# Designed miniproteins, single chains, continued (4), part 16

Each design is a single chain, and the fold is of that chain. pLDDT is the mean over its residues in the fold that is shown.

## One batch from the design tools (miniprotein)

Design m12527
Fold by ESMFold2-Fast:
Structure m12527 (fold): chain A 100 residues (1-100)
Amino acid sequence: SEEELKEQALKAAEAILELVEKESDDEEFKRRIRELYEELKRLVENNAPLEEIIKVLEKMKEVLQEMAAKETDPRVKAMLETAIREVEEIIEEIRKLLEE
């Protein structure tokens, strides 16, 4: 399940990148998400510890929360809030695995 969680994290990050590239007009948020996606991809490819994966997911969640706070389109805000919940669920699953 460690490999499955890393794959889930990467797929979630890829979906977040696609969402932000499509729906955001803020180049700084796009840059921050791209950098975090590339960092996560590198960590997964290098078989980095799950603790390092969590750190990147927490940073990605922070950027999404900043975006959601500024978002005035209810549709886009709902999509961002859904992405935040998905990231939180993955973090919780990783934390549970690390406690076992």
Scores: mean pLDDT 88

Design m12528
Fold by ESMFold2-Fast:
Structure m12528 (fold): chain A 90 residues (1-90)
Amino acid sequence: SIEKAKEALKKLRDELIEIYLENKDNEVTQKLIKKIEELLGKAHEYIDKGDIEKAKKVVEEAIKLVEESEVPEDVKERLIKLLEELLETL
């Protein structure tokens, strides 16, 4: 459902803002959050165009980027959970 995907996307963006504000002194986390926001913007464009397969690939790329990152484990768990929730809506 496109509606559920947009709700999951909003929830994820709200979490990115919270993590960013909690991690002002952690440059690695801040760089990751900015890159994930860029990818979510791309996924949103694909969802709006109905290109669900491209949206899925972008979300999967975001999950991999988080998994391979050097950010705190709690940040990884929070982001992966919400990215997987988004992926399940697509």
Scores: mean pLDDT 86

Design m12529
Fold by ESMFold2-Fast:
Structure m12529 (fold): chain A 61 residues (1-61)
Amino acid sequence: MDVDELEVGDVVELEGHGRGVVLVKTDRHLSIHFEGAERGRTFLKEDLRRRGVGIRRVGRV
């Protein structure tokens, strides 16, 4: 899945991190709050694309 297709409120599975909710989307960044995490984590969209990290939308809140 292309990270640019993700929207705030999407529930995603991210390889190595599990399930989370997209809290913030910018032109460069995604902030995702993972289940059981103490706070949201911010990712560079370019890093996710370059690494080919598995990300998929599994629902929406």
Scores: mean pLDDT 79

Design m12530
Fold by ESMFold2-Fast:
Formats: structure tokens, sequence, C-alpha cells
Structure m12530 (fold): chain A 85 residues (1-85)
């Protein structure tokens, strides 16, 4: 049981780190797209391409949020499983 708990902690830490890195990457992409959108909006550019940038930024932000939620879910489940073991 002790060895199984140690492996579970290590596997969880690796998974959490991967989720954190993925979330950060997608959030950075969302921020960059939002900056492009804001620059074009400030310049008075109204086109479907500007709206597409906003939708893409929203999409990447949503993906980042999903990875953040998955990280929290994995951490919570692992904590409960360790307490039960």
Amino acid sequence: MEEEIKKLKEDTENTVKTMEESAAEFRAQADELRAQYDALEKAGVKSPEVEKLRREADFYEGVARTFELLKEWIEKETKEKIEKA
C-alpha cells in the first residue's frame, strides 16, 4: 500500500504539471489573440476577421480553463483516494 501511494503521488504530480503547462500555453495564446483583437478594435477595424480573433481567443481561454479544472479534479480525487487508502 505505501509503495502504491508513493507511485500515485508521483504520477499525479507529473499529470498536474503537464496540465499546468498546457493551461499556461493555451492561456498565453488566448492573451496574444486578445491583444491583436484589442489593437484592431482600437484602430476601428470592423470585419469578420476581427470577430474571428475574438472567438479564437475565447476558445483557447476555454481550453486553458478546462485544463485548470481537470488539474483541480485530479488533485481532489488523489487526495480523497490517499485518505481512503
Scores: mean pLDDT 80

Design m12531
Fold by ESMFold2-Fast:
Structure m12531 (fold): chain A 93 residues (1-93)
Amino acid sequence: SELAERALELAEEALRVSKDRVAERAARLAIEAARLLLESRSRESALEASMLAGVAALGAGVALTVKEDPEGARLALEAATLASEEADRLLAE
């Protein structure tokens, strides 16, 4: 999936540039979600990826509000939203 591949790329970039622990954690969760979507297209993997992407998006949103690492947080949020979008597409059957 192009969305899952792009989510992984953005999440890995977020991890590289992140300086805030919350942004770093969000990036790691987005990486895990994207990897699940790339390795398996099962409903179970899509549900787990959706949950991980949701938690990543919440964490990235919190990091954005504290403004310690706006670039890392922004990239993590973009990655999480793309992973969530792909998971939702798979869950729609």
Scores: mean pLDDT 85

Design m12532
Fold by ESMFold2-Fast:
Structure m12532 (fold): chain A 63 residues (1-63)
Amino acid sequence: GAAGAAPAADGGYAGGVVLDDGGSASGRGKDAEEAIAAAKAAAEAQGGTAEDVKSAGPAPVPP
């Protein structure tokens, strides 16, 4: 899976996680860390793999 967060237009951060089975979850927070944590919790609530979320690296940077 993958995880990342970006600044939101209205303030704070929007985070997302993508699971290895193609599932995804999103969350928001005051900073990138909180947003990713919220997205991770949402993924876990859906029965997603917490281990995949824990192993996710930084958000991909477009070329």
Scores: mean pLDDT 63

Design m12533
Fold by ESMFold2-Fast:
Structure m12533 (fold): chain A 65 residues (1-65)
Amino acid sequence: ELEALVEAHRAFLEAVQARLDAVAAPAGEPLPPLVQRVLELQREAARIEDPAEAVRRFVEGLRAL
C-alpha cells in the first residue's frame, strides 16, 4: 500500500512537470522573468530525492527572489 502510494506520487510529479513544460512554451514565447525563475526553482527542487530538502531549497530560492 505505501509502496503503491510512493509510485503514484512519483508518476504524479512526472505528469505535473510534463504539463508545466507544455504550458511554459506552447508557442516558443518566453515567460515573464519572475515566472521563469519560479519554474526554474521548482525544476531544481523536483530533482532532489529528499522531500524535506526539496521543500527547503524551493523556499530558500523563493526568498532570494
Scores: mean pLDDT 66

Design m12534
Fold by ESMFold2-Fast:
Structure m12534 (fold): chain A 66 residues (1-66)
Amino acid sequence: SEEAEKLLELADKYATLGVIYAAQGKTEEGLKYAQLGIEYAKKAEELGGDGSGSIKGAEYALKLAK
């Protein structure tokens, strides 16, 4: 659905920001954006979207955060 696509775009954007901030040592921002990425990906999955890639990216950000 169009709603799922928009949520996946947000999930990917936030997962990417989470990785960028975590890689820079900005732990608080990295965790915040990684959590948002997972949240939007899960919302997209409830609408039939594939959030798996965004969740994987966000989980990577969580691992990078120090």
Scores: mean pLDDT 87

Design m12535
Fold by ESMFold2-Fast:
Structure m12535 (fold): chain A 86 residues (1-86)
Amino acid sequence: GLSELKKENFLEYLRRRAVRYKKLLEKDPSLREELIEEETKRIAEELRELGVTEDVEEHARKLAELIVEGRGEEAVKLAEEILAKV
């Protein structure tokens, strides 16, 4: 249904962002902290829209760190675990 599609879109977002950030940080590693802060805000909003109510900012920051480090598959796995509790 529509909620399953929103979850799938979120997981795909994490995977695609990880690929982009890996390339970006190879050119300018000084952007790391700024990108983590930006993605933490975006991911927290998305998690709230997907029904996550507990530890939203902590989960968002961990997901942001993983995608900024280019660890997209680890971010997807963690996001699936978080969303399974909703």
Scores: mean pLDDT 87

Design m12536
Fold by ESMFold2-Fast:
Structure m12536 (fold): chain A 66 residues (1-66)
Amino acid sequence: MVEEIARIAAELSKAVKAGDIDKVQELTAKLLELLKDYPELRDIVNDAIENNWSQSEIKKKLEEAL
């Protein structure tokens, strides 16, 4: 779970920067589905995307929050 969330969040950040609307929509939907049971992780994911964190950094922050 944490590794999957970190991977998708990192890919979403890249898709946003690339202007890939189809990828942004697909990855956002997947991320929201994964986060529905863990709303406390949403803020960390938002910070990760806004601050362009690496997948490994996102994973570490998510693990610290659990």
Scores: mean pLDDT 80

Design m12537
Fold by ESMFold2-Fast:
Parts: structure tokens; sequence; C-alpha cells
Structure m12537 (fold): chain A 61 residues (1-61)
């Protein structure tokens, strides 16, 4: 399900990047959720990449 993919992607982001600020993680999770709504066929690995890109962009602000 879409919700299961979202939860798995967010959990994997936390495991890979345990030092992410909560606000950045929230923004990354939001971006993952939005992209999954546009394309429900996205894999968990693709969703993690989307989340990582968003987190990197937010940390550079």
Amino acid sequence: SARQKLMEAVNRLLEKHPDLPLEVLSLAAGAVHEELQRNPELSVDELVEIGEKKAEEELKK
C-alpha cells in the first residue's frame, strides 16, 4: 500500500541518517508523500532517494 511504502521510506531515511533534524525529516517525509501521490508505482528505494534529495536541499539553506 502507499502508506506502507511511505512508512518504510521514512524508517529507512532515519536508519541511514540518524542525525537529521526533526524539521528536515518532516520536510523530507512530506516530499516523499507528495511524490508517492503523483506516482504510486514508485519503489521504496526511489522514495528514499527523493527524501534524501529534499533533506540535502533543506540542510543547505
Scores: mean pLDDT 83

Design m12538
Fold by ESMFold2-Fast:
Structure m12538 (fold): chain A 82 residues (1-82)
Amino acid sequence: SIEELFKKFKEKAIKEMTEYLKKNPNASILEINEFVESLREKIRKELLELGVPEEKADEISDQIASLTFNYALMEKQKLKEE
């Protein structure tokens, strides 16, 4: 289902973002955005290959990218406070 695909790709994106932040603790907002955009394109391509319609693949990949970017900004702020 689309919900299962969303959950799976979201979990993978958050995991990859977490690993990126651990390897790049001083990453700028621009570098984080570039990484998130690379994840968005990867997710979009994989959704299309799974037969998800283009419009839905765009919506899902954009939503996951936005969530992942916001997660990264919050994690960066949290690490500075702790």
Scores: mean pLDDT 85

Design m12539
Fold by ESMFold2-Fast:
Structure m12539 (fold): chain A 116 residues (1-116)
Amino acid sequence: SRDELIRRLGSGLMIAAGALAKAGLERYPDEASRRLFELARAAYEATERDLSKGPEELERVAAAVRELYEEDPEALRRTVRALVEGGEKAAPLLSETERRLLLGAAGVAEEAVEAL
């Protein structure tokens, strides 16, 4: 369902944005993308501090993804594209574990946005 795709996109975005930020390699093409990346990163960081907050933080990111999809689906697509491109550029600089986490999460977000 669309709700499941939005949750998958939110999950992938949350993990990948968090991983990129930790690496100091975050990139975003516009203000809407910057805001969504900052929200996703904050959600990831909150979940790392308290794993019990995971579902709550994911629902926060999913809600923001849904709002952006309904208001400006092209901005959402640009955000996911920036995440994938950022991950690909960062991949050669990361450990194997970090690379797998980042590219895997970015791929989940990309597959979800393409199915929306």
Scores: mean pLDDT 82

Design m12540
Fold by ESMFold2-Fast:
Structure m12540 (fold): chain A 103 residues (1-103)
Amino acid sequence: SDLVSEAVTNSLAAMIYLALGKDELAEEAREKALELAEQLGSEEVKRLIDAAVAAGKSLSHDTLNHYFLTTNGDWDKGEEEAKKQGLEELAEYFKELKKVGEL
């Protein structure tokens, strides 16, 4: 779904902007993702947004960049690697992302 893909993209942008300390851009991306989630009526997308925000606040830019370069869209591998490194918020993000990807 184009709307789901747009919501996922804005959730990802919110996480990246938070990790970079760009709080105003992160909030703009979060608001766009939330509007799309409400239009879709999707609790899964809302949970993804919450997980993305939590992960972005807990992560350094270097850690976030490393995981995006290594996962290649493998949601299960991303979750397992995050858990192994004790990055609980990032693991929850990948778990919720997988659920949205199944919609």
Scores: mean pLDDT 80

Design m12541
Fold by ESMFold2-Fast:
Structure m12541 (fold): chain A 61 residues (1-61)
Amino acid sequence: SLEEIEANLNAAIEANRDNPEALRTYLGVLEAELRDPESSPEEKALARRIAERVRAVLAEL
C-alpha cells in the first residue's frame, strides 16, 4: 500500500539522516517518480511529500 511505502521511505530517510550521499540518491529516485507520466496522482503526491522531507534534512547538514 502507499501507506506502507511511505512508512518504509520515512524509516530509510531517518536511518540515513547523516548520510548526504544516500539522501541525494533517494531524492533522485523521487524526482524521477515525479517526472514519470505513468505515475498516479497519489504516487506523485507521496513522492513530493517525501522529496520535501529529504531536501529539509539535506539543508540541515
Scores: mean pLDDT 83

Design m12542
Fold by ESMFold2-Fast:
Structure m12542 (fold): chain A 71 residues (1-71)
Amino acid sequence: MSEEEFEAEVKLALALIYLAVNKLSKTPDKEMLEKAIRLAEEAIRLSPDNEELVKTAQDVIEEAKKLLEEL
């Protein structure tokens, strides 16, 4: 695994944690959802050729955006 790929995986893992916490919360945090989007976008930028990572990151961005629209 390259340094960039490892960094992308870590950023995606953090994005997934922020999203999961907010999906389970009755009071989602706008700042945490925005951080999830940024981390997922950074993961795609760092590892654009990793199809599985890109797909998961895109799903995180879409779900986080949907939760932000419901706030």
Scores: mean pLDDT 84

Design m12543
Fold by ESMFold2-Fast:
Structure m12543 (fold): chain A 73 residues (1-73)
Amino acid sequence: MLEEIEKRVQELLARIDEMSKKYPELKRELDLLRSEVETIYEALKKGYLTPEEAMQRLDDIEAELDELEKKAR
């Protein structure tokens, strides 16, 4: 479980980095989502979130990234 979450965190951070390069106009929104991903991971490491809760929050971040890409069009 933890390794799966770490992999997903890395994948989301990589996606945010690539989107920031493709869509400079979304940089502010993408920077906020990056901070949210980092906060989720730190909370998980400190035991403030269960692995299940962390995965659900990362699902929400991925959905927000999908919406931002549609908005960029």
Scores: mean pLDDT 84

Design m12544
Fold by ESMFold2-Fast:
Structure m12544 (fold): chain A 82 residues (1-82)
Amino acid sequence: LKEIVDKVLKEKKLKEIKRYVDESNGLYTAVAEGDKDLPPSRSVVKNKDGTKIVVQISSLPEPKRHVVSASEVTGGPEDFAK
């Protein structure tokens, strides 16, 4: 999970402010700051061990703050409805 979140932060040119890790539950969350507002996004990546990881980027009320979450999913990510 760390690799995936770090890759997203680097790709989006975000600076990590705070990090929350729950590796036992397959959850990794970073609060980050960037130069530009990013649109909310959700993507699915496959980890090296075959685990599917859902990556979400959400905007915070502050114009340049974002939450980047990565979570392990054993079920289909498409099963998550809004």
Scores: mean pLDDT 68

Design m12545
Fold by ESMFold2-Fast:
Structure m12545 (fold): chain A 85 residues (1-85)
Amino acid sequence: ALSADEVVERLEHLKDMVKFLNAPTEILNLLDKGLDQVKEAVKKNNDELAKTIAKNTVKDLLKLAKKKNLEDIAELLENFLKYMS
């Protein structure tokens, strides 16, 4: 299982990857909002909340990516979900 700090690091890396893939502003804004909420949960030492917010954020991003036919981003997000416990 990933630690909360590892989840933050991986979400920041995910943001760099989706930026590299020229993700639309809606994807980046949703990811930034989720990442801020995860970081707040980590500051409060609520690791389970941080992991839950991260997982839900990635699921919401995946739905949006599929709706917008962003195949590369959708594949990246599906792979990310496989490594979240």
Scores: mean pLDDT 85

Design m12546
Fold by ESMFold2-Fast:
Structure m12546 (fold): chain A 106 residues (1-106)
Amino acid sequence: SREEALEYIKKAEEALKKGDVKEAVRYTAKAVKTLLNSLGLPEEAEQAEHILELALENLSEEELKEALEKALPYLRKAVNARTDEEQYEYVMKAVAIISTKLTEAS
């Protein structure tokens, strides 16, 4: 649900503030998965989880922090979206920020 996703977003933001970047990635992945599953998109949820796992494995803590600082505001917009289409667009924008950072690191 959106409420569950918001709790994961808050935990990701708190982890970033404390410098626990890896924990922030894990909570971000849970938020993304929850939001996509709530839209009935389990395959896209699995793909997004895989992108976040690749980011955790291949990006530095500094690169992860920069990506999450840009991505998390879009997940907050997704939780507050008026339509399922807006929720999807904001979630995918957050995932795209992380995916772009992975491509730049290659």
Scores: mean pLDDT 87

Design m12547
Fold by ESMFold2-Fast:
Structure m12547 (fold): chain A 85 residues (1-85)
Amino acid sequence: MEEFEKAKELAEKVKKEGEELLKEHKDVAGELYKKAIETVEKGLKEGEELVKKGDINLGTETILRATNEAQGLIDEGKARARDAA
């Protein structure tokens, strides 16, 4: 259960970062941040549903996978924003 709570906390942190970045960047990077937010939200919902069904390990893995994907999208958005002259 502790691993699940930590995964959820990390996912919420990544979602918040994406939301803050989306407020500042509504260009091509904004699409990546929006996708990152959607990815984390979907992962959180699926992971919580799996945990409620007793699949704690799978639920935790689902959230972590979505969080890692969302972080990658945020990192790509930041890179594109930095490279925009």
Scores: mean pLDDT 82

Design m12548
Fold by ESMFold2-Fast:
Structure m12548 (fold): chain A 97 residues (1-97)
Amino acid sequence: APSEKEIEREVTLSLARMYAELARKLAEQGDFEGAKESAELTIRLAEKAAELGGGEEAAEVLLRLAEALKEQGFDELAKEVEEAAKRINPEAYEKLL
């Protein structure tokens, strides 16, 4: 059976993915403030997931969000998200590039 820590990690990663998807949709709508708030929540959840041992998956969530934000022209926000991914798991960041 998964440990309490493993369950919390999976729940936190799921929440990070949900907020990343929300940030992407808000960016597609041109809602900069909404996209920024959702992206910041995604970063915080990804950092928590990394502390729980989910750093590789958390970095992947952030990198996918950063690419979506760049596609919508939110370059500065995308850079902040990419820098968070690189801090969480530099090795996973290098593998995805």
Scores: mean pLDDT 84

Design m12549
Fold by ESMFold2-Fast:
Structure m12549 (fold): chain A 115 residues (1-115)
Amino acid sequence: EELADKISELMEKLLSGPVTEEDLRKFLAAALAYVLEKLGEPVDPSLENMTFEELKKKVDELIEKYKDTGAASIFRLLKKLIDYFEELVKSGKLTPEDVREALKKAREDYLKEIE
C-alpha cells in the first residue's frame, strides 16, 4: 500500500519533464531506498550513482535475503522495473508513455507472482 503511494509520488516527479537514463536510475534508487528504510535496512548512499547492472545485483542479493518473506515480492517487482527500464534505454524510447507502460508491465508481472 505505502509502496504504491511512494511509486505514484516518484512517477509524478519522473514524468514532470524529459526522461533520461539518469532519471530512471534515480527513480529506481529512490524506490529501493524507500523499501530498505521500511525494513530497517541500511541505505547505501551510493544507490543514486549505481548503474542498472549494479542495482540488479543489489536487488538479487535482497531477493535471496528476504526470499521467505513478503518483502521478496517487492524486490522482485523492483527487479522487473529495472529490466523494463534498461530495455527502454536500449530501445531509445524514453517518452512518458513508454515509462508508464514499463511500470504497468512490471505491476502485471508482480500480480501474477502474488496470485
Scores: mean pLDDT 78

Design m12550
Fold by ESMFold2-Fast:
Structure m12550 (fold): chain A 62 residues (1-62)
Amino acid sequence: SMSQEEMDELHLEVEEVAGRMETLSREEQRRLIDELERLMEEKGVDKSLRDHVVRRLRALVD
């Protein structure tokens, strides 16, 4: 399980990524989402939370 501090950091990273996506191509947006998913796995983020975040960000590409 993540600490509250790690959860807060993840929320800030997701918010930053979403903002950056507005300036990126679809290919770059997909790469950024894949990188964030990898980072979340490395940090031990719960799979259901990772899947939720990735799904939300992928919806921004569509």
Scores: mean pLDDT 76

Design m12551
Fold by ESMFold2-Fast:
Structure m12551 (fold): chain A 94 residues (1-94)
Amino acid sequence: SREELKEKIKELIDELAELARRHGTDPAAVARALAAFDRAKALIDEDAPVEEIERALRAGVHHALAATRDDPEVQARLVEITREILELLEKLKE
């Protein structure tokens, strides 16, 4: 269902946030990533256009990658989860 899809996307965004909190070494970049991920989840709850959700998500990922630049395994996991979220967001357009 659409609601189950929205919940799954928010769960994956929470996984991105947890990786940033746990492994991020730049507190300012971590804070920016978490704020952008919270914005993306709020936009999902508001049924905002997918393009707006994706913009907030990409901003969060940009900051999370900056926070974790010394950890290539964590960065690879952030990219993997982000790709899964983007695939689910395409289904949300339908």
Scores: mean pLDDT 91

Design m12552
Fold by ESMFold2-Fast:
Structure m12552 (fold): chain A 57 residues (1-57)
Amino acid sequence: TTDDLNWSKYVYAINLIGSLKKLGWKIEYDDNFDLGKKVKKIEVDEENKTVKIIFED
């Protein structure tokens, strides 16, 4: 089901975030942060070891 697919993606995202945080990476959200909004893009900054999630307006 769609819920099963979303759950699988969520688990992968949590594991990835956990691994990145153990490596000293930070996860940042933009000023439009809202869990009800769609993700517009994801920016990866290797120099600052930061993943920035940008949401739609």
Scores: mean pLDDT 66

Design m12553
Fold by ESMFold2-Fast:
Structure m12553 (fold): chain A 87 residues (1-87)
Amino acid sequence: ALEEALEKARKLLELAKQSPHPAWRRRIMVEAVERAADLALKAANLTPEQIKEYEERRQKVIEEVKQTDDFDKALKMVEELAREIAA
């Protein structure tokens, strides 16, 4: 479950790196956060309160990713979010 989320994030961010248009790269980076977090949340046995907290953190990560051109930073943020959800 966590492994699927991490693999999805890595594949999408690699696709973003290969995209020539800055706007397309940003859209794919945001999709990496959304898809990886969704996979991690669906796989985790969380309370409604924990789900709400992680959805709020997901939105903060999305906003941070929108502001960065650092793919390594974006990947680290997505992986950290997914790992915390899976913990």
Scores: mean pLDDT 78

Design m12554
Fold by ESMFold2-Fast:
Structure m12554 (fold): chain A 70 residues (1-70)
Amino acid sequence: LDPEVRRTAEAALAALRAGNVAAAERGLQDLIKLTEHDPELRALAERALAALRAGDVETAERYLQQILAR
């Protein structure tokens, strides 16, 4: 996994766990941009953002964990 992608995903996950939804959403938007040329990682980041916007924090966290497992 790209170190910048990992750092951004870890920051987004930490924000999400702290209840900082605005910071988590920003981090996920940054992840989508960083993963522009990796369709699998981009899809995971987009699904995490969609889940967060739907209020499904647990699903967003699971997708971030899947990104970090790469």
Scores: mean pLDDT 84

Design m12555
Fold by ESMFold2-Fast:
Structure m12555 (fold): chain A 73 residues (1-73)
Amino acid sequence: SASDRVAAAMLEVQKKFQEVVDKKNDKAIEAEAAAKLQELAAELAELLKEVPVDEALRKFFEKAEKEIEELEK
């Protein structure tokens, strides 16, 4: 279902953020990652009201990849 796809996408992104947090071993990075994940979840929820699931998930992953890249720096 669309709900299952959204849940799976969120778990995948959470896992990638956790990998960065584990690598950095920094409580400030952990807090920033948690805040970014909440923001991404809220934005995905809003996108799902306006666009098809495939488009919402594409935009969600694109933004998540950029946020992960910034966090890795």
Scores: mean pLDDT 85

Design m12556
Fold by ESMFold2-Fast:
Structure m12556 (fold): chain A 61 residues (1-61)
Amino acid sequence: SLEELRKQALETVDKLLKEGKSLVEIRNALAALVAEWRAQGVPLSDIARVAKEAVEYIEKK
């Protein structure tokens, strides 16, 4: 579901920020999630929405 994708993306961002990872490493982790979701047949519209929300979340930290 969209809610599960959102949770996965935000939890990944929070974990990596807490671990002191760079923005490049966080971006790479999100790219890996996008690749996984695409392989699972998640609609591109849902992926794009969650990706936008993850970027906005990082910008507010």
Scores: mean pLDDT 82

Design m12557
Fold by ESMFold2-Fast:
Structure m12557 (fold): chain A 68 residues (1-68)
Amino acid sequence: GEEEALKERVLERAEELIKQYLLKELKAESVEIERLDLDTLLVKFVRDGKEHEVLIDISKLEETLKSL
């Protein structure tokens, strides 16, 4: 439905913000993002030769990014 399309656009924006933050601020070497559902993203990134994996709830996006 129309509401579902809006949620997908929110996820697209969240993915872009996460990539920009990890690559620019945290200097990650690579970033992979997988959509698990409409509210949850699985983020995998490499920093300093180490692999990191984080589940991000869109409702807690800012809190989760600050903890990284």
Scores: mean pLDDT 79

Design m12558
Fold by ESMFold2-Fast:
Order: C-alpha cells, then structure tokens, then sequence
Structure m12558 (fold): chain A 95 residues (1-95)
C-alpha cells in the first residue's frame, strides 16, 4: 500500500508529500463529481496516471504505490501538473 511506501520517505520528503496530497484530494473530489466515479475507480485512475507519468520520465514502469508517492514527494510542479492532467483524462475514459 502507499502507506508502506510513505514509511520509507525522509521527514523532508514526507512534508512535501503531505503538501501535494491536499491538492490531489481536491482534484479527486472534482473528478468524482464530474464523472460519477466511485472513490475506488478514481484511485485506480490516479494510480494509472502516476505509473504513466513515471514511465514518461524514467522509461521504467514502477509499482503504482511507489510511483504515486515518489511523484508527490519528489516531483516538480510540472510533473504534478502532468499527473493531474493524466488523472483527469483516464478518469473521463472510465466514466
């Protein structure tokens, strides 16, 4: 689970993760309202988005929990924007 991955982060990166997590919660709520997706379906779309963004960046497909936590803890503002855009695109396809 992504909580297991969180335990491996430094205090500095956990703080960055928490800051970015709030933005994802707000975006996820908007997407669920727009698409009618359940929390589980929205989370699946978010994990798919994180894996795809990390693949575009590194050429490697990571575990979804690791990909999401890494983007939130280490990702640039540009990478977070790409994550949110991809999340919305995947969610609309599932609706």
Amino acid sequence: TYFSVLSQLSPEKRKQFEKNRQRLIEEGEKIMKETGLSTEQAMDALYEAAVEVMYEKTGQRFDPDWALVTLLAYGSEEELERLLKRFREIAKKKA
Scores: mean pLDDT 80

Design m12559
Fold by ESMFold2-Fast:
Order: C-alpha cells, then structure tokens, then sequence
Structure m12559 (fold): chain A 87 residues (1-87)
C-alpha cells in the first residue's frame, strides 16, 4: 500500500510591467516501508509537452524501483521549467 499527496501552487507576479503566472505541482508518494518519492513540476504554462511527460515517466519508474529496493526514504526531485514558446 502507498499514499499519494498532490500539492498545487499558483504564483502571480508582475515582471517588467506584464502579468506572469507560475504553476508549481508537487507529487509525493509514500510507501508503507517509509520510502518516499517526490516529484516537482514547475511551469509558466499549463500544457505539459509529450517530451517532458516521457522524461517524467522514466524518472518516476526509476525512483519507484529505488524506493522499493532500498526500504529507506528516497527523494527524487524532478524540476521541470516550462517556458512559453517564443512568438
């Protein structure tokens, strides 16, 4: 058994006279044996690209294997900064 906690934060700021919205999502999976996996996703846009989704999938898979094997808290931080495409 495991528990999953999801935290989503929106930060609104003004940069160079323009409104800027940043989104931060944190996914924490805790296993019964005390192992934990933490994924952080930071983006300036809501859209998650297919390429980034594949990268996240690989890192999550690796983190889950390590957490399951080591029986210790394993923290894996994946920080992905998504910037809007240039005009």
Amino acid sequence: MYTVEIEEKYEVSTVNGKKHIKREQEIITKYENGATVKIKLKEDAVLLTKELAEEIKEKILKAFKEAKEKKEPVEVEIEIKIEPPPP
Scores: mean pLDDT 60

Design m12560
Fold by ESMFold2-Fast:
Structure m12560 (fold): chain A 80 residues (1-80)
Amino acid sequence: SKKEEARKKLEEIIKEAEKLLEENKDNPKVKEMYETFIKLLKELLSKLDTMTEEQQEEILKQAEEEFKKLKEEAEKLRKA
C-alpha cells in the first residue's frame, strides 16, 4: 500500500542518515545535524499511522528535500 511505501522510504532515509552520521562522527556540527534529522524522522514514523495517504506523501517529499539539503550542507562543511 502507499502507506507501507511511505514508511519504507522514510526507514531508508533514516538508515542512510545513520550511515552518514557514523561516517562523520568526528565532525561535531555534522554529527549534531544528522542526529537531529534522524530524531525528527523517527518521530514522524511514529505518527504515520494517524495520517492520510496524501499527508504521508507530503511528509515523505519534505523529508527527501530536507535530507538532500542536509547532505549539501554537510559537504560544504567538509570542504571548509
Scores: mean pLDDT 82

Design m12561
Fold by ESMFold2-Fast:
Structure m12561 (fold): chain A 116 residues (1-116)
Amino acid sequence: MEEVKEKFRKILEKLKEDLKELYEKTGNEAYKYFALSYEYLLAGDKEKALEYFKKAVEIALEEAEKKAAASTVPEKAEKLERFKKLAEELLELFEKIAEGDLEALKEFIKMYEESL
């Protein structure tokens, strides 16, 4: 169990750094707020972590919707629908992790490893 928590902490620290770099390169504030949410989660401030995570998701969804609206390609609308569902699932998962749900934490690690 301790090994799972240590692994999760290391993943969050790496994601925080990667997201800060993405913000520096792109200026997209969604990356800034995702980095802040992970920073506060690492600090044990679950309320601020959730606040910033919700803000980041909101910005990311608005940007995705703008890009979809600018496209005549059907695949863009399908990708937007999948992104909205993923965003809702990630928010629910993050809320459970903030409340100390170990199974939610393991699911997050699994999703991260599958993206590698």
Scores: mean pLDDT 77

